Designed miniproteins, single chains, continued (2). Designs and how they scored, part 55

Each design is a single chain, and the fold is of that chain. pLDDT is the mean over its residues in the fold that is shown.

## One batch from the design tools (miniprotein)

Design m6011
Fold by ESMFold2-Fast:
Structure m6011 (fold): chain A 66 residues (1-66)
Amino acid sequence: NEALAEEARRLLEEAREALERGDLETARKLVDQASLVASQIKDGREAQELLDEAAELMAEIDRAEA
């Protein structure tokens, strides 16, 4: 589970960097991957935290596209 949490956090960090660069396509792909990894975490609290972060980041990406 630590490996899944670290992978999800890494993907979210890379997604934020892509968003800051204006690479919205890469940012969306990375957020989707982070959500998929986070959904596999057995610690429900940690999974929910990461899924909430992914949802917030996706909302930021959507605003950047508008």
Scores: mean pLDDT 84

Design m6012
Fold by ESMFold2-Fast:
Structure m6012 (fold): chain A 92 residues (1-92)
Amino acid sequence: MKESEPVYELPPDLTLEEQRRLAERGEIYMAAVRKVIDENGNEYYIAEVVRLNTATGRVEVVDREVSKDMTLEEAYQKALEKARERIREALA
């Protein structure tokens, strides 16, 4: 299995208040999509949410979904949705 480097994106619709509260926690949540090519040459995408600790610079994958039927756009939308869910839980 061959994986590309992920593309990281901040959710573009975070409110100023949500951004402030995340900054106070020292956490940044990003949507990430990886392209995977399997042993048969089939391409698919993995939707991930990564959390960056701003004090340490450490990045952790906190959520992941794999589906061989996802397009790049679908994987990206799934990753953004999951990132918003993780942010809601973190700020609860």
Scores: mean pLDDT 74

Design m6013
Fold by ESMFold2-Fast:
Structure m6013 (fold): chain A 67 residues (1-67)
Amino acid sequence: SVATELAVRHEGEELIAFIENAPLSEEVKKEALELARRLKESTDVEEIRRLMREIRELLEKEGVTLP
């Protein structure tokens, strides 16, 4: 639904802002931001879930947890 797509886009923007301000190495930050941008533009729930897992795993490697 449009409401679900808007919610995912809003969460994607919040996630991008979080990553940009997180204490991450430039390499991990760049990779996480690319994944977050893909998530923001995705309309596939399965792809969104996969991207969220990949972002979470990247951040956890440097001791950062998603809110």
Scores: mean pLDDT 76

Design m6014
Fold by ESMFold2-Fast:
Structure m6014 (fold): chain A 83 residues (1-83)
Amino acid sequence: SERDELETFIANYVRKLVEKLRELGVPREKIERFARLVASYLMSLTLEEAKEAFERVDEIVERLKKTGDWDGALAEIERLKAE
């Protein structure tokens, strides 16, 4: 079903995100908090909305990699979830 496809895409995306952050030496607690928030946001969407959301999350992660601003990254995901 479309829901099963969405869950599979989100699970694969979040797994890759966690692995990438772990390779960058990010503390486990920060990775877990970020991953939970991202998964929660993505799971609230339809399959079509999730495609656009992946791009927005990727942009936030790219800024996070450059700035190290974890609080800012978390706030951006929470803002997207509230929309």
Scores: mean pLDDT 80

Design m6015
Fold by ESMFold2-Fast:
Structure m6015 (fold): chain A 49 residues (1-49)
Amino acid sequence: MEELEKKIAEYKEFLEKVRKGEISPDDVKLTFSDFLEYRKAVSELLKKK
């Protein structure tokens, strides 16, 4: 479960960099599937509490 927290933190940092214009979402090929996986990880983390 440590991996879930790390994954969430990495995704937050990724979004922050995209917001700043440092990384293009297209360049990292962030897809709908990646978004769903992120949401699942968040759900699991919340459920575990």
Scores: mean pLDDT 62

Design m6016
Fold by ESMFold2-Fast:
Structure m6016 (fold): chain A 103 residues (1-103)
Amino acid sequence: SETTLRYEMLLVLDEAIARVHEAQGRPEEAARYRIEEVEPPDGAPMSEEQQRQLAELREAVDRLLGSDAPAEEKLAALERARTAVALGDIEGALAILRAGAEA
């Protein structure tokens, strides 16, 4: 389900944003990204292609978090990627995260 994929991708990005805030000594800001226990709207399983897209997003996020980029640039990339995912632009989200990791 595209709805399930989007939900799971948003969870990955929100957790990544929270980790950057925690690393910068902002645990209250980090907690804001972890507040909601939201069930997937449909509960429908993801296809193999959607599972691969989610895995690619996780890998891109991990590369960004492990990069030498400043925390503010990591946050900007994660927030832009989150907006792209919310709009259904998975390719744009991946491109944003990958570009951020190369800086």
Scores: mean pLDDT 81

Design m6017
Fold by ESMFold2-Fast:
Formats: structure tokens, C-alpha cells, sequence
Structure m6017 (fold): chain A 81 residues (1-81)
């Protein structure tokens, strides 16, 4: 699928950015890769974007509220599939 191809491409770019020590670029590319991956599973774009943002916030900040939001959005995404 086109979404899977984009997710893989963005994931590879994220790894390259990480190897170069560009952590902010790597995080942005990883977030985009996650959005495309979720869309490849049938998750609507808006929901995929919200879930990816919540997941990145939870990982970076250790924010329990962001983690809870990510889980709620994941349940919604599973119902959409």
C-alpha cells in the first residue's frame, strides 16, 4: 500500500537522522511514519495524527495523561478498522 511505503521511507529517514545525531528531525520523521502506518491499517487520518502526537508526547515527557489519551484513541481506531 502507498501508506505502508511512505511509513517505511519516513522510518528509514528517521533512522538516518538519528544516526546523524539530529534527534528533533528523527522524532518528527518517526511521528510521520507512525501516522502513515496507522493509516495503512485503516485508521482515519485525523485520528492517526492525534494518536501519533499523543504517543510521541507520552514517550518524550513521560506524561501519564498523554499515555491515557493515546490508549483511548487506539481503542477508537480499532473500532474504525
Amino acid sequence: SKELEEARRLGEEAVEALEAGDLERARELAKKALVYYLRSKGVPEELAEELAEAAMEAETEGNEEAKERALELLKEAQKAI
Scores: mean pLDDT 74

Design m6018
Fold by ESMFold2-Fast:
Structure m6018 (fold): chain A 55 residues (1-55)
Amino acid sequence: SEKRKKELLEEEIELSVKGIKLAVEVSLTGDEKAKEELDKVAEKIEKLQEEIEKL
């Protein structure tokens, strides 16, 4: 479905932006919580990419 693919791509874009913001925070502060959130965002992006590939 084109609508489903668009939703997944939009979610991937939003997660990518969040990841960039977290990466900047980790780079500037070394915050362990921000680093753990960054790792979780990366895992979510990977799962979304797998779903998009199956469409």
Scores: mean pLDDT 84

Design m6019
Fold by ESMFold2-Fast:
Structure m6019 (fold): chain A 57 residues (1-57)
Amino acid sequence: ATDEEIAELRREAGELAKKYPDDPEVWKHLQKVAEALQDPSKLEEARKAIEEARKKM
């Protein structure tokens, strides 16, 4: 993945954290995103975690 893709996923995760600061399920998905962003092989897991968190929107 490119640095731009990683930055975009991180930005989306930040927006979710701002909208749902006290939601433990959102926080759990954000943790998966943070872990996947440290390992490029898990980038697809990060995308899925964001999509699952977005279901609360």
Scores: mean pLDDT 70

Design m6020
Fold by ESMFold2-Fast:
Structure m6020 (fold): chain A 78 residues (1-78)
Amino acid sequence: MSAEELRKKTEELIEELERLVEEAKRRGLPKEAILELEVLLGLALIALGVGKVTGDPEFALRQVERLLEQARRLLEEA
């Protein structure tokens, strides 16, 4: 997988995480759970930026995958 392909996949996972935040709001999850999801989204955006400036797109992908898994778990526990 090229650096460009890794970045595109990372961006797609961030879009999925954005959809989970919207889903949590639609389901009427507690404010605290929504805030946790928004923090995970913010961290994912930071990871994407770090991967881009450090030239490590694999780091960005791994971090965003981990954050997305945490977000899915949060939604399943609610």
Scores: mean pLDDT 84

Design m6021
Fold by ESMFold2-Fast:
Structure m6021 (fold): chain A 75 residues (1-75)
Amino acid sequence: MVTTTQVASIPAAAGETVRVEVEVKGDKPADIIVVHLGDDGRVVRLEVREVAPGTHTIEFTAPAAGTVHVFVASE
């Protein structure tokens, strides 16, 4: 079973860098999913990063104004 949890939702201006700490619990790898939605609701950027259990720092520079959403997908 895969559980997807939103860990952050951060408004960002164009060129703004957002930084989020993500905790991956358990003993299995997880995917960190970063979705940047523009103010018009369009997907500006989508990144998926596979990570080991533990605490990870995700840094993302917004290419346009909007909201950066960070999710963790884990089993």
Scores: mean pLDDT 79

Design m6022
Fold by ESMFold2-Fast:
Structure m6022 (fold): chain A 100 residues (1-100)
Amino acid sequence: SADEAISLLRKAKELARKAAEVSKDPETQRLLRYAASFADMAIDYIKKGDFDLAIQYVENAIRLLEEAIKLAKEAGDEEAAKLAEKALEYAKRALDIVKG
């Protein structure tokens, strides 16, 4: 369970980073980089056994990914939006696992 959540968050982090690299909008890039950082922090807290903090960081990453997807679609950043949507799917699956 914990290892599966970490694996999903690593996928979410890498997809968010890739979305930031291909994005044409500076604000979308900023939100995606923060989402990746929060996913990384969530991994660290899962490893420490602090699931309450891990949940908070995953929820913050999800919020930032949802905001980034909206901005990317508005800016016409179709590739960034698709990558961020995949990151969001992995982050939501990880959240379900860490909640129990």
Scores: mean pLDDT 91

Design m6023
Fold by ESMFold2-Fast:
Structure m6023 (fold): chain A 83 residues (1-83)
Amino acid sequence: DKKKKFRKEVLEELRKALKKAGVSDKDIEKILTKLDFSMLFEDSIKDIADVAKKVVDELLEKGILSEDIAKELRKRIDELVKS
């Protein structure tokens, strides 16, 4: 249950970041669906967070997220790990 809650909170934070970056609703849903699927196979909250941060880094490398948005999002994910 804590893992499911954590995954939901990570997806909500990424949704906010992508919307702020001007990504379309259709592309947001595609990105979030792929991330949710990737996180389903991880055993710990730390490993789920590492997968999420990897996706954030990939979105930054593709120019979908700015450096500032990606940095803030990574920081928020780390804060959620401690909650």
Scores: mean pLDDT 84

Design m6024
Fold by ESMFold2-Fast:
Structure m6024 (fold): chain A 79 residues (1-79)
Amino acid sequence: SAADRRARAGQLYVRGVKAMEEGNYEEAKKLFEQAVALLGPDRAPGAMELLAKAYEKIGDTEKAQEYRDLVERARARRG
Protein backbone atom coordinates (compact mmCIF):
# COMPACT_ATOMS: atom_id res chain seq x y z
CA SER A 1 0.00 0.00 0.00
CA ALA A 2 0.97 3.68 -0.23
CA ALA A 3 1.14 3.84 3.57
CA ASP A 4 3.51 0.84 3.67
CA ARG A 5 5.73 2.46 1.00
CA ARG A 6 5.83 5.75 2.97
CA ALA A 7 6.69 3.92 6.23
CA ARG A 8 9.48 1.94 4.55
CA ALA A 9 10.82 5.08 2.81
CA GLY A 10 10.83 6.88 6.18
CA GLN A 11 12.89 4.07 7.75
CA LEU A 12 15.34 4.14 4.82
CA TYR A 13 15.61 7.95 5.13
CA VAL A 14 16.40 7.76 8.88
CA ARG A 15 19.06 5.07 8.26
CA GLY A 16 20.51 7.15 5.40
CA VAL A 17 20.77 10.26 7.60
CA LYS A 18 22.63 8.18 10.22
CA ALA A 19 24.99 6.86 7.52
CA MET A 20 25.68 10.47 6.38
CA GLU A 21 26.46 11.51 9.98
CA GLU A 22 28.88 8.57 10.27
CA GLY A 23 30.61 9.38 6.94
CA ASN A 24 29.31 6.20 5.28
CA TYR A 25 28.41 8.00 2.04
CA GLU A 26 28.16 4.88 -0.18
CA GLU A 27 25.65 3.32 2.25
CA ALA A 28 23.75 6.63 2.56
CA LYS A 29 23.55 6.82 -1.27
CA LYS A 30 22.00 3.31 -1.49
CA LEU A 31 19.49 4.02 1.29
CA PHE A 32 18.37 7.37 -0.17
CA GLU A 33 18.12 5.84 -3.69
CA GLN A 34 15.78 3.18 -2.28
CA ALA A 35 13.68 5.84 -0.47
CA VAL A 36 13.36 7.94 -3.66
CA ALA A 37 12.42 4.82 -5.66
CA LEU A 38 9.60 3.98 -3.21
CA LEU A 39 8.08 7.51 -3.15
CA GLY A 40 8.94 8.89 -6.58
CA PRO A 41 10.93 12.13 -7.00
CA ASP A 42 8.02 14.58 -6.47
CA ARG A 43 7.38 13.18 -2.95
CA ALA A 44 11.01 12.79 -1.83
CA PRO A 45 12.80 16.19 -2.22
CA GLY A 46 14.48 15.81 1.20
CA ALA A 47 15.85 12.36 0.33
CA MET A 48 16.98 13.60 -3.13
CA GLU A 49 18.75 16.61 -1.55
CA LEU A 50 20.69 14.30 0.79
CA LEU A 51 21.30 11.85 -2.08
CA ALA A 52 22.89 14.76 -4.03
CA LYS A 53 25.10 15.51 -1.00
CA ALA A 54 26.13 11.83 -0.76
CA TYR A 55 27.05 11.79 -4.47
CA GLU A 56 29.10 14.98 -3.99
CA LYS A 57 30.95 13.40 -1.01
CA ILE A 58 31.91 10.32 -3.10
CA GLY A 59 33.08 12.59 -5.98
CA ASP A 60 30.21 12.12 -8.45
CA THR A 61 29.54 15.81 -9.11
CA GLU A 62 27.44 15.11 -12.25
CA LYS A 63 24.96 12.91 -10.33
CA ALA A 64 24.95 15.42 -7.43
CA GLN A 65 23.90 18.23 -9.81
CA GLU A 66 21.28 15.98 -11.49
CA TYR A 67 19.57 15.33 -8.13
CA ARG A 68 19.77 19.01 -7.09
CA ASP A 69 17.99 19.90 -10.35
CA LEU A 70 15.32 17.27 -9.57
CA VAL A 71 14.85 18.81 -6.09
CA GLU A 72 14.29 22.29 -7.57
CA ARG A 73 11.74 20.90 -10.07
CA ALA A 74 9.90 18.96 -7.33
CA ARG A 75 9.73 22.04 -5.08
CA ALA A 76 8.48 24.23 -7.96
CA ARG A 77 5.61 21.78 -8.64
CA ARG A 78 4.41 22.21 -5.02
CA GLY A 79 4.13 26.01 -5.43
Scores: mean pLDDT 84

Design m6025
Fold by ESMFold2-Fast:
Structure m6025 (fold): chain A 60 residues (1-60)
Amino acid sequence: MEEELREALAAGDYERAARLAREGGFSLQQIQELARAAGLDPVAATLAVLEAAGRLQEEE
């Protein structure tokens, strides 16, 4: 789960990252740490995941 979330973040697949974070119960802090480990801006990546999560909630 964590490795897949990190790979999704690195690939810019924020919708997949949002689904994985929801399924795994990842906190915002954990998402930021994984984004940083993937070489991303942790704030920008976390915001992108939250935006994607919001869209998924509207579609459910």
Scores: mean pLDDT 77

Design m6026
Fold by ESMFold2-Fast:
Structure m6026 (fold): chain A 80 residues (1-80)
Amino acid sequence: SAKDQLLKVFQQLADKVVARNPAAAPWVQKKLKELQAAKSLEEMLQIMVDFVQEAVDRGWLSQAEADAFLTQVQAILDSS
């Protein structure tokens, strides 16, 4: 399902963020729970956009990595 694909690509990005800053783990876990509880693909997209923007602002992701992730997310949504 689209939700399972989105959760998988989010987990891969989340693991990268935690690997770069282990102190981010509680925040990442909170975002993963929010994503799992989302009632629609639109809500999942909003959570993922918020996550990458905050991770870029905190220096845990580059803008290029955030853009690449959102491009991958859009491809999943367009295939659903």
Scores: mean pLDDT 86

Design m6027
Fold by ESMFold2-Fast:
Structure m6027 (fold): chain A 100 residues (1-100)
Amino acid sequence: SAAERRRREEEEARLEKEIQAFRDEFNALMDDLEAAIELLRQRIEEARTKDPEAQLAFLRELQTLLDMLIGLARKRNDTEVVQRLEALRAEVEAELARLG
């Protein structure tokens, strides 16, 4: 219905704003991998409190950011950080599989 579509549009706009704020915060921490990892852990837990459709969009963004960090850690030959990030990525992938 038109009312259901409007509610979805409003929730989508709210989620988009939250994702953008997270991107901005995360980009400010990109030179500090440890702080970025802690932020990612917090955001994965926060995603679990959202509606399934909102969770999908948020978790896909987290997956993209994790892929970027894993690439950076691999270039730095930081095997410990790579393992930690891959574990977080696996958690995000498991959540996405549960929702899809």
Scores: mean pLDDT 77

Design m6028
Fold by ESMFold2-Fast:
Structure m6028 (fold): chain A 110 residues (1-110)
Amino acid sequence: SPAAEAVLARIRAEEERLNAALKEQAAAGSTERSLVLTQMHIIAHVTEHILAARRHLAGTPEEAALIEEETEHGKRLGDLYRAHRDDMEAFAAEAARLNEEHLARVEAIL
């Protein structure tokens, strides 16, 4: 549907921005500031996608499926962040891979 296509286009653009933000924080090293900003970027990213699903896909099967995928992806990124606090470069590289896999799952839903 046009709504699903618009949500997918938004998620693709926001994923590129998240990957860039995570790479920027990794370049700063594992400072307390970079760790906090990395966590904030992850939370904001997942929250915005859940809100987009609720707003633009309300009452469709795609709404529930996308919210579930975004919730699980937030958990995957959070687990990865906790595993790599002292190696933000490894975090950023692995997060980019998880984000690519997430986008493929979102494309299958929408």
Scores: mean pLDDT 86

Design m6029
Fold by ESMFold2-Fast:
Structure m6029 (fold): chain A 73 residues (1-73)
Amino acid sequence: MDKEVLEKGAKEAIEYAKKGDVEKAIETFEESAKKAKAELAYSGVKVLRLAKPSPEGLATGIEALTKEALEES
């Protein structure tokens, strides 16, 4: 897993979520998780998409998935 790619993508995705752009936040995080080969983060973002979270909930979810993926590497 490329931790730097995942962390950078998570920060960008959280910024989009805070701006209310939920779809772009999910796409940004999904692409970064795929590039980083962070399987747990990639699977988790699919679940987040299905839950249709609020912008604040999405930002929290992305942060949690990022921490979990970084701890399991």
Scores: mean pLDDT 80

Design m6030
Fold by ESMFold2-Fast:
Structure m6030 (fold): chain A 97 residues (1-97)
Amino acid sequence: MEEVRRAVEQVRRDVYALLEGLVNGEIPDIARALMSIGLGVPYLDELLKAGVSLEELKRLIDEIHREALEQGMSPEEFRDMLNERLKEKLAELKAKA
């Protein structure tokens, strides 16, 4: 159980590092989509481009992480839940536009 929790926490840290790199310009535009896909979070850059703040995305990631830990999810299940929630948020923003 602790090993799984640490692995899920590592995924959250990796997503945070990607998110910060996307916001601070460390990741070149040509690589943004590829790096997001490679980390398993393809909607993250789209949400940033849609105007979602770094702080709001971190809060959302933390909420999903807490839910994943509560449910004893694997790192893969956490990525799947994170992507579903990010996709839902993107769809919500697109519906309001």
Scores: mean pLDDT 78

Design m6031
Fold by ESMFold2-Fast:
Parts: C-alpha cells; structure tokens; sequence
Structure m6031 (fold): chain A 57 residues (1-57)
C-alpha cells in the first residue's frame, strides 16, 4: 500500500513540476490510489496529500 501511494505521489509531483499543482491532478492521483488499494476516494486523497506534503517537507 505505502509503495503504491509513494509512486503515485511521485508521479503527481513530476506532473505538477511541469504544469503546476492543481486540484485536478490531486483528484486524478487520489482516484488511482483508490482503484489500486480499494480505499475510498476521500481516504485516498488524504493519504496522497499527506505523502506529497511529506515529500516537499
């Protein structure tokens, strides 16, 4: 689970570095996490956001 969230968070940050961070990108990442892990969209969005924040320090 953690590896999946980390990979998706990294992909989100790479895309954000090119086009800027947007709610659309965060929602796309959350949907991908939910799909791969079976978590709800809300839980997936929370975990992706937390991981992105951690990676940015």
Amino acid sequence: MEEIIEKIARELLEEASRNGLSEELVNKAAEEVAKKTGLSFEEAKRLVTEKVFEMLS
Scores: mean pLDDT 79

Design m6032
Fold by ESMFold2-Fast:
Structure m6032 (fold): chain A 66 residues (1-66)
Amino acid sequence: RLETAVEHLEKKIARDPENARHWTALGEAYARLGRYATAEAYLQRSLAIDPENEEARALLARIRAE
């Protein structure tokens, strides 16, 4: 289920790599898989595209609080 979502998001990012929301969604999916280092990398990528992305900031804070 989550692995399928990750594959779907990776294809979206390949088509639209400047869409910060796709990077945030991929970070969330990897966090749910317990891959926090990978999730952080994707969330940082999202914030590099859109520094005002509150979703990415909130998710990064949640991962670090665990």
Scores: mean pLDDT 77

Design m6033
Fold by ESMFold2-Fast:
Structure m6033 (fold): chain A 72 residues (1-72)
Amino acid sequence: IEKKTEEIIEEVRKTVKDEKMKKGLELAAKGHLAYLQGDNKKAIEYYKKAAELVKDDPEFVAYLEKQIKKIE
């Protein structure tokens, strides 16, 4: 059941990175849902929060910025 210390540390680091990306995706999904419901202000807020959370992923940030600018 227990792994070596180095393996445990690496697994924890991957889990933290995955959790941060997961939360970013959930916020982006909430933004998209708000947009589909016609709530453009909430959609923009969720996309901005997602972009801040995933700021280390420039392609994802660029995608979120495109979504924000596309919302009228």
Scores: mean pLDDT 74

Design m6034
Fold by ESMFold2-Fast:
Structure m6034 (fold): chain A 64 residues (1-64)
Amino acid sequence: SKEELKKEIEELRKLAEEALTHDSVPVRQMAERALVYLEKAEKALENGDLETAKKYIEQAREHL
C-alpha cells in the first residue's frame, strides 16, 4: 500500500542518514546515491505511481 511504501522510504532514509556519518568514503557515497533514489521514490509515490516507487525503493536498498 501507499502507507507501507511511505514508511519504508522513511526507514531507509534514516539508515542512509546514519551511513552518511560513517568514516568510510565509499559507505557515504553509497548512502548519497540511496538518498537520491529515495527522493525519486517519494515523488513517484506522490504521483500515485506505486510500481515506480517500489523500483526506486529497491535501488535505494541495494546501496545500503
Scores: mean pLDDT 85

Design m6035
Fold by ESMFold2-Fast:
Structure m6035 (fold): chain A 86 residues (1-86)
Amino acid sequence: SYEEEIKEILKRAEEVALEALEILYGDKLSPEELEELKEKLRKHMEELTKKLVEEASKLSEEEQKELIERLRELLEESEALTEALK
């Protein structure tokens, strides 16, 4: 379903973003500051996922497919960028 696909993509995007934060700021922020930033990101990702699922429910099947394809492209770009940071 579109809902399951969106949730899967955004869960992976959250993992990528958390890894990027650790790479970029792990040696610059205190453990407490880094964890606060990670928790804020997790909360925003949960809210974004909910809103995207709600908005996607209003779309045609073709528009839902286009949205999912676009989200996957953005995820692939984000994964590549994060790998380049290592």
Scores: mean pLDDT 86

Design m6036
Fold by ESMFold2-Fast:
Structure m6036 (fold): chain A 72 residues (1-72)
Amino acid sequence: FEEVLERAKLAGEQLGDPAGVLSALADYFAKQGRYEEAARAYDEASKIAEQNGDVETAEKLRKKAEELRRKA
């Protein structure tokens, strides 16, 4: 998982949308029933969005992570 998360971050940086790529990864894991991994990917996407000044997106992603952790 950590290796997949790191690859997604690198791919997102190259595409100019690391938060978006991490969110897509989180959606993928959620569809697989891998809720803790999905929540961790949303947390990383939230941190990146917050660092970019997108507070609304960061809050939305953090909320999604919390909801998924309740299912894990």
Scores: mean pLDDT 78

Design m6037
Fold by ESMFold2-Fast:
Structure m6037 (fold): chain A 67 residues (1-67)
Amino acid sequence: SLYEEAKELIEKTREAIKRKDIKEALQLVSKASDLARKLREKGDTKQAEEIEKEIRELVAEIGELLN
């Protein structure tokens, strides 16, 4: 499932953030964003919105690591 793959990437992104591995966190969140787009294209709008919300929160956390 694209949704399950996106959720796994979000979990991996959180682990990368905990390790302060900004490069890996950005790569993983980019992949999750691609899956959210594919979910929208298939009509799974609510699942896409859920993943996009998690991505926005993770991007904010990554931004804090850069300050």
Scores: mean pLDDT 88

Design m6038
Fold by ESMFold2-Fast:
Structure m6038 (fold): chain A 65 residues (1-65)
Amino acid sequence: MVSKEAALYLEAAALMVEGLLESVSVKGDTIHLTVKKLTPETEAALKELEERAKEVGMKVEVHLS
């Protein structure tokens, strides 16, 4: 059974496949996202992920490469 946390990870991984994120990893209760360039499209995707993470009780940490 897929947890809400795993579903959030899969959504972030989909954004990585679309080229919006460089990498995605989960450590404890925190999802780490690495972005090479902060564009309006990338910023909008990050805001959506942060809102979904709040719904499942996870933290989001954004790193610029």
Scores: mean pLDDT 75

Design m6039
Fold by ESMFold2-Fast:
Structure m6039 (fold): chain A 70 residues (1-70)
Amino acid sequence: MKELIEEQVKRAEELGKKDPQELAKALRWDAEASENPEASEYYKKAAEAAEKGDIEKAVEYYKKGLEAKS
């Protein structure tokens, strides 16, 4: 559901603004745990953006990963 994706995206943005490194670790875990290769690739890109402190880009890729998984 789009509403569930939006809620997950909002939580990721809040985490990224508070602790970018913690968001990056969570996204690396999501990439490894994902059975969907397209979602995994987006989560990996999101983690790389979060590691650089680009939370806006990290959230954008995370949303694409969630949409690919759905």
Scores: mean pLDDT 80

Design m6040
Fold by ESMFold2-Fast:
Structure m6040 (fold): chain A 55 residues (1-55)
Amino acid sequence: MIKEIAEIAYYTVSLVASEEQAKIVAEKAIEAGKTNDKETTEEIVQKVAEELVSK
């Protein structure tokens, strides 16, 4: 799960943002995934990605 969260976050954000932003999103997604084991990977990744990119 954690690796999948990081991989999806990195890939998604890297398409629309810088590599640095993609790394930040991946780290936040991993942290959120550890805390919210009940949420889906997609929900966590999208939430973090939107927060960073849409500022």
Scores: mean pLDDT 63

Design m6041
Fold by ESMFold2-Fast:
Structure m6041 (fold): chain A 60 residues (1-60)
Amino acid sequence: EKKELEELKKELKEFLKENELSEEEIELYVKALENVYKEKGLEAAKEFFKKLKEFLEKTK
């Protein structure tokens, strides 16, 4: 629920900081995650984060 979304957002922000993204880029991805959650729910938001991690790890 809402608590799990907040935890997911924290994990996303930490991951993006470790990958040297700017504060502006981090905020854009956090907003994208929130939009996925609003449209498709928590499981879709988790899948979005998983795919984003795979993408960034593949590209450096």
Scores: mean pLDDT 79

Design m6042
Fold by ESMFold2-Fast:
Structure m6042 (fold): chain A 113 residues (1-113)
Amino acid sequence: AREHLEEAEEHVRKAREALAAGDADAALHHAELAGLAVARALAVPGLPAELEERALEILREAARVAALASGHDEETAERAAETAVAEVRRRIAAGAAPSAYAAPPSGGARNPA
């Protein structure tokens, strides 16, 4: 988990540097790699809340850089970043709830083994 977040932060740094250099293709590429690394970190079961929040902050910056590299203004990029984080938060909540409550039915069988 932490290694994936460190990888994601490095890609965000490279994406920001590419954006500042006017290299939109490189900025989009690194922003996408940062998003994938964040997704891998968030897929780890039992991820601590601090690392989940760190992953979502990295995702926010990656989404913002991707929007800016795509030619959107800063206000549009911030709204796109907020939307991406909100969507991932909803997906985590929805995905965690069914998995957590899909435990074997201990009350449905007479033998608990």
Scores: mean pLDDT 75

Design m6043
Fold by ESMFold2-Fast:
Structure m6043 (fold): chain A 122 residues (1-122)
Amino acid sequence: SARQEALLTALMSPDPERARALIEELLAEDPSVLTAPDENGEPWYTARNEAGSTLLHIAAFLHSEEHPEHFRFIARTLLDLGADPDARDLLGLTALDLARLAGKERLAAVLEEVIAEHRARA
């Protein structure tokens, strides 16, 4: 849907302030856009692309180490919406594994913290 495309664009935005504002606006207006099922009945934000990647994998791959707090916001939002931190892509990699393999040490540290915080609230 157009709102799902807008959210994906916001998640990939190089402008952290604009991305945050757009994500918050989309969540405030209609959080169901994030939980709407795909053709298989799965919420699209946990849907796997052709590589088996979740939105958390995509966020870890696309985000720059220059904006770790923006990435923290994205990762926390996705986990709060039900993203599985242990989901593995077609190569058997979690989003954390992907960040580490890409040499993104700051993002990997942020993701470890956010996942630990999420698990502590379970």
Scores: mean pLDDT 70

Design m6044
Fold by ESMFold2-Fast:
Structure m6044 (fold): chain A 60 residues (1-60)
Amino acid sequence: SMVEELKKKLEEANKIGLEIAKLERLKTHDDEVKKRYEELTKQFFEKNKEISEMLKKLRA
C-alpha cells in the first residue's frame, strides 16, 4: 500500500530529523560531525522530496 509506504518514509524522516538536531550543536566544533550533519541534512531533504511526490500521486 502506498499509504503504508508513506507512513514508513515519514517515520524514517522523523528519525533523521532527530539525529540532525542532536548533531547541530556539535557541528561547529568537529569537522567529522559537520560532515555527518551535512550528509543527514541532504538525506532528510531527499526523503521529504520523496514524501511530497507520493502525496502528489495520492492527491492528499
Scores: mean pLDDT 81

Design m6046
Fold by ESMFold2-Fast:
Structure m6046 (fold): chain A 81 residues (1-81)
Amino acid sequence: SEDERLLELLKSPDVEVRIEAARALSRSPDPQVRLRALELAKTHPDVRVRKVLARGMAHDPDPRVRAAAEELTRALAEEER
């Protein structure tokens, strides 16, 4: 599926491809896909991808997605100290 392809593209060696995939996943109509993207973001080596996903879903209409994005945002803030 398109969503499965986008999740795989988060691992792309091309930074622009990773960022575009992260933006697209943040706008996926399926909240389970958005949650999966945030789960993958927790261990993703590229901080830019993690920031794009956290910011993109900070005000998500699904409370589970919003909570996961807030958790990622707090983790990112601690890493910057």
Scores: mean pLDDT 86

Design m6047
Fold by ESMFold2-Fast:
Structure m6047 (fold): chain A 73 residues (1-73)
Amino acid sequence: DEIEELRERTERALEELRRALEENPSEELREALLEAEVKLGLADIYYALEMYEKAKELYEEAIRIAEEALAKV
């Protein structure tokens, strides 16, 4: 299940970002975490509404935000 895998990857990426923020508090990481959390929340709503294409897009955006933020650490 592609959407379920994306959701799990998104949750893992956000967990890693939260851990990075806890170890190295920075404004950039804090902002990235907030943006990624908003995208994850919206993706979960669309997933519950069975709007899978929109959910997929938002999960992918959340992963990208988290990965870009982590790459700058």
Scores: mean pLDDT 85

